# Designed miniproteins, single chains, continued (4), part 50

Each design is a single chain, and the fold is of that chain. pLDDT is the mean over its residues in the fold that is shown.

## One batch from the design tools (miniprotein)

Design m13713
Fold by ESMFold2-Fast:
Structure m13713 (fold): chain A 82 residues (1-82)
Amino acid sequence: LEEAEKLRQQILDDIKANPKETAELMKKNAEILSKSDDPHVKKMAERIKKAAEALEAGNFDEAEKILKPVIDQWALLQVLTS
């Protein structure tokens, strides 16, 4: 739990360091993912796009809220492989 929270903070720190560049990469990745035949991947693409828009607006709290389920899943995977 503490390790997963530390990883989450690290990701957020990276996003805050390069918000515009991160937002551009997220938008490009979301566009690619939106072309997937998998409905779960398409949903993820929509979420990433919304987070990128929040980052461009300087709304880090909204971006974190939107990305939290994705980050939580990634952090959980890291703990399970430890």
Scores: mean pLDDT 71

Design m13714
Fold by ESMFold2-Fast:
Structure m13714 (fold): chain A 87 residues (1-87)
Amino acid sequence: SSAEKQQQLNMYGEFMRQIATLELDKLADAYRAQYGDAAAARIDAMKELFTKKMEEGIASGKVLETWFEAQLEVADRLAALDAELAA
């Protein structure tokens, strides 16, 4: 693969990280307003997990694979939080 291809994948990974971070920050604010600081902290932990996975994906050259995996893991953790808050 060319250096240009790897640079494009890395830029794409950084863009995906930035968008997901903004969306998770917005979600944390919404959960803080509805459920309090403890629920918002759970969303913040999901953001940290997503950021760490994307950094690892960029470092390993597996940006797209890591993006899909990180999204599924965040979705799973959010579903678990929503179930806890409904109980």
Scores: mean pLDDT 83

Design m13715
Fold by ESMFold2-Fast:
Structure m13715 (fold): chain A 81 residues (1-81)
Amino acid sequence: MRLPSDGVEIVRVRIVGHSEEDAQKILIMLESFEGVIRVERLGPRTVGAEVLKENLPSLLDRLNALASLIERVEIEETIVR
């Protein structure tokens, strides 16, 4: 019997919109996205999110569909909690 790891892998993602309005649209969308644990506005055009590692590929696909709103996406660190 192998004990499952008590650590959950969480990826921190920073997303920069082209405008404050675009950042707000990104934030609202992230709040309803499966596997996103935390969303916060880090600046006028910058949104931060913590996402479960298993949901990261789906999130990246969604962000690619929204490329017109996004100046850049930065994947910061994988955190184990």
Scores: mean pLDDT 78

Design m13716
Fold by ESMFold2-Fast:
Structure m13716 (fold): chain A 62 residues (1-62)
Amino acid sequence: SDDAIFDKIVDEVVQRTGVSRSTATKAVKQTIHDAMLNNRVIKSADELVDEAIARIRKEQAE
């Protein structure tokens, strides 16, 4: 994906969670990295946002 699409995904994660852009960026990048390591295809930007949000909320619960 191009940088503009990535920035929009990060902005949506920030809007939905209230975390900093740095935290959201890290969560999105980690979600992409984990998908690559597991040979998993992320089907949409919405799926990537949802997975990044789930990661943030799981980390906040611990």
Scores: mean pLDDT 81

Design m13717
Fold by ESMFold2-Fast:
Structure m13717 (fold): chain A 83 residues (1-83)
Amino acid sequence: GVYLLKKSREELAEDIANETLKILQEKGIKVDPEAIRKAAEVILETFNSKEAEKVLLEAGETPEQAREAARIINKILFDKILE
């Protein structure tokens, strides 16, 4: 889709991070919002959920939280770029 051409990279990372945080909050999972934003930025550059998971682990999230958050970020990104 053309969504990447309509928004700045920073706006895209913010949109992905905000949607991810909303889903995590609904599931009762507590994560650092800054770590989620950084993970969203990294996945936008790499298109690799493992790099996003690594960022979350380095920020101090548990392996389970990092994996779940990275999965949600990846899903949101692919849903947006395939529109």
Scores: mean pLDDT 79

Design m13718
Fold by ESMFold2-Fast:
Structure m13718 (fold): chain A 91 residues (1-91)
Amino acid sequence: SSIEKFLEYFKRGKELFKEGKLDEALEEFEKAVEALPDVIPESLLPKLLEAIRLLDEIAEEYRKKGDYDKALRAERLRAELYGKVERLLQL
């Protein structure tokens, strides 16, 4: 299912981030967000909020390294995910 794919990609991205593999982590988080269904179950909210926080941390790590293009890529993904959370909370 799309939820299972989100959780799998999210788990992989989180582990890659812990290993300092920023580019690979960001790619897995992009796949996770793309896998999300149009109607997101409220039970997924804690994982979505964790993903938003991790994307903020990834963007900050890229800024520390002077990679502003990849920092912006992480920030754009974070903004997309935040928009999905806002829609979920307004429904």
Scores: mean pLDDT 88

Design m13719
Fold by ESMFold2-Fast:
Structure m13719 (fold): chain A 76 residues (1-76)
Amino acid sequence: LSREELVYLSAVGLLSGAILAGADGEEVARTLLADVEAVGTPAEVAAARRGIEEALAMSREEREAAVARLRALIAA
């Protein structure tokens, strides 16, 4: 995986997991983006934004799949 792909998958999975846990998706999205902007390259920030936009538009089933995908990456 490229670093941008890892950032994208992490953003989608982390935000999806937070929403599934009952967190405010918009608030978590702002915090997550700010964290990536503080340390990331422009390409990594763009990847995080894409992941955030997708996660906010996802169904519950899609968010569950995104969390499972991130867990699989961490376990590897």
Scores: mean pLDDT 86

Design m13720
Fold by ESMFold2-Fast:
Structure m13720 (fold): chain A 97 residues (1-97)
Amino acid sequence: MLSEEQKKKIEKKNEEIVEEMKAELAATPEEKKMEVLREKLLEGSYKLGYFIGKNSEEEVVEELKAEVREAIAAATPPAQELGEAFLRGLEEGAAEK
């Protein structure tokens, strides 16, 4: 189980990612918002995956990796890229242990 301190760190990291994405989208022209959103989602997926991989139990990371791999196999290219970024984050974060 995640400690209260670890939960707060994950929440803060997620809030930072979301806040940065919102700020970028607010400054982006309407017709480019979808492209910028996709780019920020890819970056955010990797960063969140890395943080979770580094700070979570090995069992949790392996279970999540299996779920993400199955989702990638069934996904369209945009969703596949998000899943691949998240999976890469999980692997690199876990390897740092």
Scores: mean pLDDT 75

Design m13721
Fold by ESMFold2-Fast:
Structure m13721 (fold): chain A 98 residues (1-98)
Amino acid sequence: MDEIHKKNIEGIEELAKKNPEIKKVAEAEIKASELMREIEKRLGEKEVQEEMKKAAEKYKDKSLQELVDELLEALIEGKDEKEIRELALAIVQKTYEI
């Protein structure tokens, strides 16, 4: 399992270096990770916890993978920051439940 995960991360980094399109995806993935870390930093706040639960309910019919894909697309397309945040909140909530 770890070897496949490591190969995927290394593959994304290598492709990002050579292909501008894949670089855009890798940059979106980094931004998504940063956004999730900001949410994690505020996990002690009741407001953030409630936002996460509400976002997870809003996107309950979507798998974790579908939410990650939508977040990356939203970041690439420059969608509304509120929508981007709601997607990230749903991902963090589902990740901790799983």
Scores: mean pLDDT 74

Design m13722
Fold by ESMFold2-Fast:
Structure m13722 (fold): chain A 83 residues (1-83)
Amino acid sequence: SEAEREARRRAAEDVERWIDKKAEQNAEAIQAAKQSSSITLDQQTLLAEVQLRERIRKARESGENVEEMERAAMQLMGLRKMM
């Protein structure tokens, strides 16, 4: 429905705002949410996107090449499409 599409848009915006916070705080929030027994598939997808972003951050800190992971994250989050 139209309401469901709007809810997905809002959830995606929330993910973008979560990225603005410290990655450590986001990682803890992801772990807490994963322990919930009743999260939706859409919520699971958003949590996976945030988790991938946090992994990229850690790889950057260790000096690893993250270009391919960043490209994959951009596709998953639809950043290019939602410009």
Scores: mean pLDDT 60

Design m13723
Fold by ESMFold2-Fast:
Structure m13723 (fold): chain A 112 residues (1-112)
Amino acid sequence: SLEEAVEAALKPLLEARNYAHDLVSAGRPLPDEELEFEAEVEKGDYKGKGKVRIRPDGSVEAELELKGPYEAKVRGRYENGEFTLEGSGDNPELIAAAADLIRGLFEEVRAA
């Protein structure tokens, strides 16, 4: 159930990346309003939540939180070609994996 909670929490990150990629591939600009992608799931002893916000200026905020026997929280921001990433929790390996996925999202938006 840990894997299912993590996969579901990561879904908003993947959907946001795919949306941005499709828009740019079609030669279309970002919308003039904020875009939000969010999911929250509970699987066994774990609760996972993911959220992404993409602004018209191309800035991105991404957050992942996992609660349960192992906990993780990762937050990232991307704006004007610069990014910040912060993570905390009981499992450094999970935090690193989530941070890597958020970096991938930022690279996609940057390439747009």
Scores: mean pLDDT 78

Design m13724
Fold by ESMFold2-Fast:
Structure m13724 (fold): chain A 122 residues (1-122)
Amino acid sequence: SLSDLVEKLKALLEEYRKKLTPEQKAVLKKAPLPKSIAEKFAELLGLDPSEISLAEYLYILSKLEPEELEILGKLLDIPADEQEVFTKNKDKIQELAEELANGQLTAEEVQLKLLELRQESK
């Protein structure tokens, strides 16, 4: 159900945040989620858009099953080809979230790599 999915999303966010060092938390504050997605995702989770980083978003979506991503995609207006990037590249998306948290990649560089994965999925 939608409520079960929302509780899973909240649990995944808490799990990810517990794994972060203070240094990583500081880095992620500089890597915001794009405004349109941030507003919709934050509303779903009962948070302010500024409270969700790109890395947290990537980690959460990389842990979802295809059926859960379809439900979330309809709510967040995520295209089917972008949903396939998350289902087919779970390990790579988690790696990108870690590289972002470690300051090895910028938000812009991660967005470009996601676009490349989306093009390769065709």
Scores: mean pLDDT 84

Design m13725
Fold by ESMFold2-Fast:
Structure m13725 (fold): chain A 86 residues (1-86)
Amino acid sequence: MLLLQESAREMARAAVEAYRRSREEGEFLIDTLYRFFKNQLELGKTEGISGLQSAESAARAAIEQAGRDDPEVAERIRRKVEEVKS
């Protein structure tokens, strides 16, 4: 659980840094985060409730981490996460 949240935070930090250098690179890393959460949510469905809760906690950790540095990047990550959950 903690490792998944920390991985999500690291990916969020990388996305913010990439977005500051290049919008295209930032968007690519945001898409990578989207695919990561989509895969974690699918894996969570197989593992049951605790797996889904871990995926949701990781998504929240990524959004909060990105929001500390760049609220716009955090909002883009949030929208991608909502697409996976819907």
Scores: mean pLDDT 73

Design m13726
Fold by ESMFold2-Fast:
Structure m13726 (fold): chain A 73 residues (1-73)
Amino acid sequence: SAEELLAQGKAALAAGDLQTALEHYKRAAELEPTNMEVLQGLNALYRASLKAGDLATAKEAFEISYESMRKSL
């Protein structure tokens, strides 16, 4: 479920596993593109990825967030 993917994404992000967090949040966004908690998770991942210098993960998190926001309009 999206709730399980969101929980797994949060756990991975807390552990500093940015790539695993991205995979879980991406799948959660595919299931529930208008879920605000998923968007918050992607935003947190984006900020953490920028701080870590992981520009590839930051870019993908931003693109997924943008697409989800676009669907909410």
Scores: mean pLDDT 84

Design m13727
Fold by ESMFold2-Fast:
Structure m13727 (fold): chain A 77 residues (1-77)
Amino acid sequence: SAFDEYLDKAIAALENGDADSALEHARNAIDELKKSLSPAEYHKYVAAALDFTAASYHISQGDLEEALKELKNMRKL
């Protein structure tokens, strides 16, 4: 899915230390999920938004390892 492809790009960017590209790809993943989301899948959107918020927070603190864990949790959705 486009969601998975954007998250794979976000994870790869963050593993290379490119936090700005990682956040951009993760935002694109959320946007794609939002566009394709049925009412029955709303819980997946909420979970992904929470994981994205946690990843963004850890990046703001310079904690790229914890941010990477959050992006990987988001990818498991």
Scores: mean pLDDT 86

Design m13728
Fold by ESMFold2-Fast:
Structure m13728 (fold): chain A 87 residues (1-87)
Amino acid sequence: MMEEIKERSLKVLKEALDGAEKEGKTAEAIGAALRGMGDGIEKGRAGDEQYAVDGLKKGEEALKKGDYVKAAEGAGEALGAAGALLG
């Protein structure tokens, strides 16, 4: 499960960064992804698997709405949490 979340979150992050670049928001999207990853790592180290699931859902829903900065944040949250849970 966590490995699948990691793979899906990487795809969301790539699509979010590509979309943000077209809007001139690359730095904002990178910043959001990094903040999300930091929070996710903390939650994942505490064993919070739901944080990874929720982050991926947030990223996928934001991506569908064209909110690339929020999508990057959600993908970061999921990547950080899933990565920490996987070791």
Scores: mean pLDDT 86

Design m13729
Fold by ESMFold2-Fast:
Structure m13729 (fold): chain A 65 residues (1-65)
Amino acid sequence: DLEAVLAELQARMARVDELIAEGNKLAEEYKKIDPVLGNQVKGGYDAIASSELRRALAEAARRLA
């Protein structure tokens, strides 16, 4: 069942979003100690947050509806 597989992938992506948000919060704390490295870590999380995977999952959901 492709719909069930897509739903599971979307649920996993939602967990990734939660971890990215937590990671960004910790990166802000780390920036108080090391602004350069802290900014690099945050940049990494921001890049993951804007990944093409989100768009692909949204498009797959649209096509299966």
Scores: mean pLDDT 74

Design m13730
Fold by ESMFold2-Fast:
Structure m13730 (fold): chain A 76 residues (1-76)
Amino acid sequence: ELEKIIEEIESMTVEERGKRAYEAFVKLRELRKRGGSYEDLANVYKEMALGVDRETAEAYYKSAENFKKLEEEKKK
């Protein structure tokens, strides 16, 4: 599952991946400032994975899945 997602990411151009990752880092800063849902955090971490090395991308994707699980459990 994770391996297939990384394969899809690797099919993209380096420039496109870098741009999307940068935009995700900007969104993360805004979410930290104003607050956001776990779903927002999961989506941002998934996009951040696009612009980093494979090992770091796996870590970011794991974080995204954890946030998605927290959102599914409902907040309180």
Scores: mean pLDDT 72

Design m13731
Fold by ESMFold2-Fast:
Structure m13731 (fold): chain A 94 residues (1-94)
Amino acid sequence: MPSLEELFDRLKERLEPIIATFSPEDQAELRELLERAGEAIRNRDWEGLYESLERMVGLILRWGHRTKRYDLTDEALRLLDEFSRELKARREAE
């Protein structure tokens, strides 16, 4: 199985084309949250990781409501949900 870091890198790659459609301000905030999530994974800071994921979900939902781009919002949220479920499964297996 891929490592959690590899799964997170794949999440970032799949999110990038969606993030690129956001405003520059929202792009900067999302990229900062992704950086914090990556640091949390390296430091095994699971609370910080979940907090960053929750903040990303909130930002994406606000962007979707503002732009009415529910297609991209749904895809981004699905990608984050898939990662969160895998994270939970791995943490519960410990």
Scores: mean pLDDT 82

Design m13732
Fold by ESMFold2-Fast:
Structure m13732 (fold): chain A 103 residues (1-103)
Amino acid sequence: LPPPLARLVMARVEPGRWITADGRVLELTPEQARAALVEEIKRLEKEMGRKVYLAGLDAQGRVVFVTEDPEEAARLFADGKVTAVYAFPSKEAAERLLEATRA
């Protein structure tokens, strides 16, 4: 589904269980998952030396949001409609995913 340049930040494996970009499986409450997502985004930004653009996907692979704000992404992620968050190197790359899921 995501373009080759997209990096997984965090995804829900099953209710209450999440996988991070480095393959760690975490058992988290929704509030803890929000904090974990923000930390993973900050880690990726430090690794890349730049800000990332974030896309949140539902269980069907449809884009629910695109944002550059980690805190906004975390709030939307906690709503339960988003099952995966991906990081993109540019706004254009994130918007391309949104365009692909609109059809």
Scores: mean pLDDT 75

Design m13733
Fold by ESMFold2-Fast:
Structure m13733 (fold): chain A 80 residues (1-80)
Amino acid sequence: SEELLQERADRLINAAKHLIKVAESLPELTPEQKELIDKANEAIERVKAKPRPTVEDIRELLDIITEMTKALFEHERKKK
């Protein structure tokens, strides 16, 4: 349903925003991490601009969250 898609989009947007804040708190960002942050911000703004999110929007947000989580996890594991 549209209501469930909107709820999922809102949760994923909030999760992505949290990951962006975590990334921005790091003393050093790799070019790859910077590109992921830019991609995440662009996706968030596109989804927010729509009157209703699509399943493809949900998939895009989920993929971005997965990529950012991996990039941030690898960074923290190497730099304590």
Scores: mean pLDDT 79

Design m13734
Fold by ESMFold2-Fast:
Structure m13734 (fold): chain A 92 residues (1-92)
Amino acid sequence: KLKEEVLKKIEEAKKEIEEREDLTEEQKEQALKFLEDAKGVVESLNEEQLEKVAPAILEAVEDILNATPENFEETLKKAVGKVQEALKEVLL
């Protein structure tokens, strides 16, 4: 199921963030909070809603995993915005 696949990728991303040595403790905390929030979103959506939102969530997760300490704040803001825009189209 799509939900299981997305949740697995989020869990893998959480482990990767925890193992990173280049991010500050604060940046790791912010990334992990984003990933937990994304997990909650995935768990709350029905199948039809998730099909529409999953691409934005997966892209945002990948963006966070590829973020450097230097671009972390900008990347996090864009990732959150991407997920929120996708949710707006499904929940409105």
Scores: mean pLDDT 86

Design m13735
Fold by ESMFold2-Fast:
Structure m13735 (fold): chain A 57 residues (1-57)
Amino acid sequence: MATVVVTGVHGDTVLTARGEGSDVESARQQALERLREKMRAAGVDPDDADVRSRQVP
């Protein structure tokens, strides 16, 4: 199982999300989807944010 943490930055707003999957790509996709949902809930456009990902051991 792989875990990925993604961080989205838009202006003064910083949000993080965690994803888990059988591989790094699946975990990243889950983390990105969760981040996108959090950004929408916060009133931030996910398409305008700087998004970074990190694999967690």
Scores: mean pLDDT 79

Design m13736
Fold by ESMFold2-Fast:
Structure m13736 (fold): chain A 79 residues (1-79)
Amino acid sequence: SLIDKINALIAEVEANKHLLSPREQELADELIEQTKKVVDEMNKAYDNKDYDSLTKYQQKLAMLYGGLKDMLAEIKKKA
């Protein structure tokens, strides 16, 4: 699932964020926190059968997934 892929990316970013500058680490932490909040909101929407909100959160997660992939690519360039 997209959530499983996101959780795997978060784990890899967390494990390797020490390779980033302090400011980039701050941005990584902000991105991870935002992603976790959107996952929580999506789970709440799913439980409440709020399909309109669920669709919006799925779109938001797709964008956050892209951001996490870009951050991991930057980490890999520094390794």
Scores: mean pLDDT 84

Design m13737
Fold by ESMFold2-Fast:
Structure m13737 (fold): chain A 65 residues (1-65)
Amino acid sequence: MDSRIDLLNSLADSAEKLAEEYREKARNSTDPILSKKYETMASNLESYANLLRDEADALKSKALS
């Protein structure tokens, strides 16, 4: 296994878990300002996870080419 691809996927998994935690905090928050900040944090972490997975896929594709 390519350790870099494994690392990127592991980081993406961690970012997705953290995003889920922030979405839960947003849903449980009674403060609309904090709720919106948590939603933004979750969205950013989800985007980051997607970028990490795309990078892992690109590295895998180049290695197989």
Scores: mean pLDDT 83

Design m13738
Fold by ESMFold2-Fast:
Structure m13738 (fold): chain A 63 residues (1-63)
Amino acid sequence: DQIFQDAKKVIEKRSKADVQLMKDNIIANLDTILSRIKDPAKAERTKATADFIIAEIEKHIAK
């Protein structure tokens, strides 16, 4: 929960260009990160966290 709140604050403080770069970096690296996680539950949580951050970035860009 704290990681989600911290992510929201970071996104809200950054320019739209900076958060777009963050989104691009997450998408570009997500497959590599997930491939290194051997625990399926941890991989699922990591993907859910990435999906949440991407959604928050998209909301910020859309404003």
Scores: mean pLDDT 77

Design m13739
Fold by ESMFold2-Fast:
Structure m13739 (fold): chain A 78 residues (1-78)
Amino acid sequence: MIAEDLSSSSPGEALSMVRMRLSVNKIALKNGHVPDPETLKEEIRQLREARRALSSDPEVVRALDESIKVLEELLKKS
């Protein structure tokens, strides 16, 4: 689970991991590659849970919010 991974990492490691996932999802959106809708829904749910758990770190929250928006845009195309 992404929430568990982020909570056990240093702030810098957590932010780096979220930014990496965001970059991959942005590339997928740009190239029109749409994953399975159920997979996208599950990933969005996990990211929303992580955002709630990590709400005290504004940089991580911002990166998670951006990732959620990109995944929601991919879901609209599927």
Scores: mean pLDDT 70

Design m13740
Fold by ESMFold2-Fast:
Structure m13740 (fold): chain A 80 residues (1-80)
Amino acid sequence: SAEAERRLRELAREAMARAVERLKKLLSEEDYARLAAAAGSEEALRAAIDSLSDENKRAALAALAEAALELGAEAEAAAA
């Protein structure tokens, strides 16, 4: 449904924002600023992540996965 699509996009945006915030302590100020500027767009964020070193790219993907799992758990708890 359109409502489910909208909710998934909202969760994706929140996951991106949380992931970027987690990376603040790991990344250089320049790399962090680049990701933070891109966090409003999935396409832009993907391009920014692809520009990182392999180590930082793995860290960024892990942070996104962790944020998505946490949001899924929070949504499940809120739905109860």
Scores: mean pLDDT 78

Design m13741
Fold by ESMFold2-Fast:
Structure m13741 (fold): chain A 66 residues (1-66)
Amino acid sequence: DELEKKKKEIEEKKKKAEKYGEDMAQIFLLKKLAANDPRPLEELEKEAQKIKEEVVKKAEEEIEKE
């Protein structure tokens, strides 16, 4: 089924985008903590989540353009 195959390909691309976003968020958080950023951890985590969401959103928009 071509439709099922396409759905699997889209899901795999979304999983990769989510993992990449998580990795970018984690790197951001670790860099800020290593730099002794004075902001509370909760604020740093919110910024990290925003980075993840932006990365995932851009990837999903690229998938939709196909």
Scores: mean pLDDT 79

Design m13742
Fold by ESMFold2-Fast:
Structure m13742 (fold): chain A 102 residues (1-102)
Amino acid sequence: MQQRLQEQIENGEREVDRVIKEAEKKGDKKAIEYGKFAKEILDVGREVEDPNVQRELIFLSGGIIASIQMVMNSKNPQVKKSSEKILDEYIKKGKELKEQLK
């Protein structure tokens, strides 16, 4: 189980790096910043020994990345706004969780 969680973190880091590169190509500064934060969340996951906390961090990072992709790819202003709100909620939760793990 621990090895599978580490593989999920490694896969998550590759996905984060891919999305950051796409955001850089588009000049989306907010997406770059939030993508880097998703990577920070995965880096914390590498140091955490509790598999339940690791799964929460992996899920949270994935939620951030999915929301960034929706914001970048949607042409609908309402979908962009709703996805931005969801993204901001994931960032807030990530900051709270990261603070609890210090």
Scores: mean pLDDT 83

Design m13743
Fold by ESMFold2-Fast:
Structure m13743 (fold): chain A 94 residues (1-94)
Amino acid sequence: SPSPLELAKAQIEKMSREELLGQAETYLRLLRAEMARTGERSPAVEAALAAVEKLIALLRENAPLEEQKEAAITALDAITAAGRELRARDAAAR
């Protein structure tokens, strides 16, 4: 069976520009909230924030569809990596 990440990547290929923008803006808010929450800098969270900001810029500029989809997949991978790092740090702090 496909992994959740593989299913999410397949879903990105079918998403509209408006759907991608809505998801990207949601993740931008979540990542900014995480950056504000901790006194520790996370390279993975910073990379995810940069990837999401790049995706939003490409979507707003009506960049070629292929560039929009590649940026969305890159952002998903970066968000997934940031989520894994944050969960590991939270588990270690308990």
Scores: mean pLDDT 81

Design m13744
Fold by ESMFold2-Fast:
Structure m13744 (fold): chain A 88 residues (1-88)
Amino acid sequence: SSDLSREERIEKFVEKLKEELEKLGFKITGIEIKTSEDGVTTITIDLEVYDKENKKKKFSIVYSTKLDDALIEKYEPSALELEKILEE
């Protein structure tokens, strides 16, 4: 079935995203993947990071995409996007 290849793509995306986030100094504490009846896949990644004041911050990054659009492999967070999250 073609559906198996979509699940494998999500797993590879999550692995690449985890590696990129860990290289940027984020600690991954949880990953949740949910697919709705409408075919929208939501990936929630729970993160820990220390801010400029050495305070531990916890937050979640949420990605939502339709599997049919094959866009999952193109959703790589840039260092600039992650820096904006840290400044809030």
Scores: mean pLDDT 61

Design m13745
Fold by ESMFold2-Fast:
Structure m13745 (fold): chain A 74 residues (1-74)
Amino acid sequence: MSREEQLEEAIERLVELTLEARRAEAEGAPKSELDKLDAEIRRQLAEVAALAEGDSELFGRALARAQERIDAAL
């Protein structure tokens, strides 16, 4: 798998986790479940950052792509 493919997969996972967290919050999930999802989102953001290897433009575009997908799903 190329770095670009790994980055796209990491972005997809970040989007999925963020949507799951928003759904859980809307459904009144306990703080413990929301904290767990937040920790998973932070871990996934670290993965995206690692795959970008210090390329701030690539990382920025990846975050923008994730946000676009989140907005489209809401």
Scores: mean pLDDT 81

Design m13746
Fold by ESMFold2-Fast:
Structure m13746 (fold): chain A 71 residues (1-71)
Amino acid sequence: MTPLEEAEIAGLEPEEAAAFRKVLEQYRASTDPEEQAKLREKAGEILELARYAKFHPSRRDEARAEIAKLL
């Protein structure tokens, strides 16, 4: 894990950090380029949803539901 990835995770709520780490581990374990591309998209979506929830606290439950759908 890069220092930038660790810093990003440190800014997340515990469940958001767990979701991001899970997808990141799947990405590292994958040997299929198509699966790796999908996992990169999921990781990016988790980070964007987490940032959106931080900026819009009233929509945090909605963002968490979308993150759960990515797992």
Scores: mean pLDDT 75

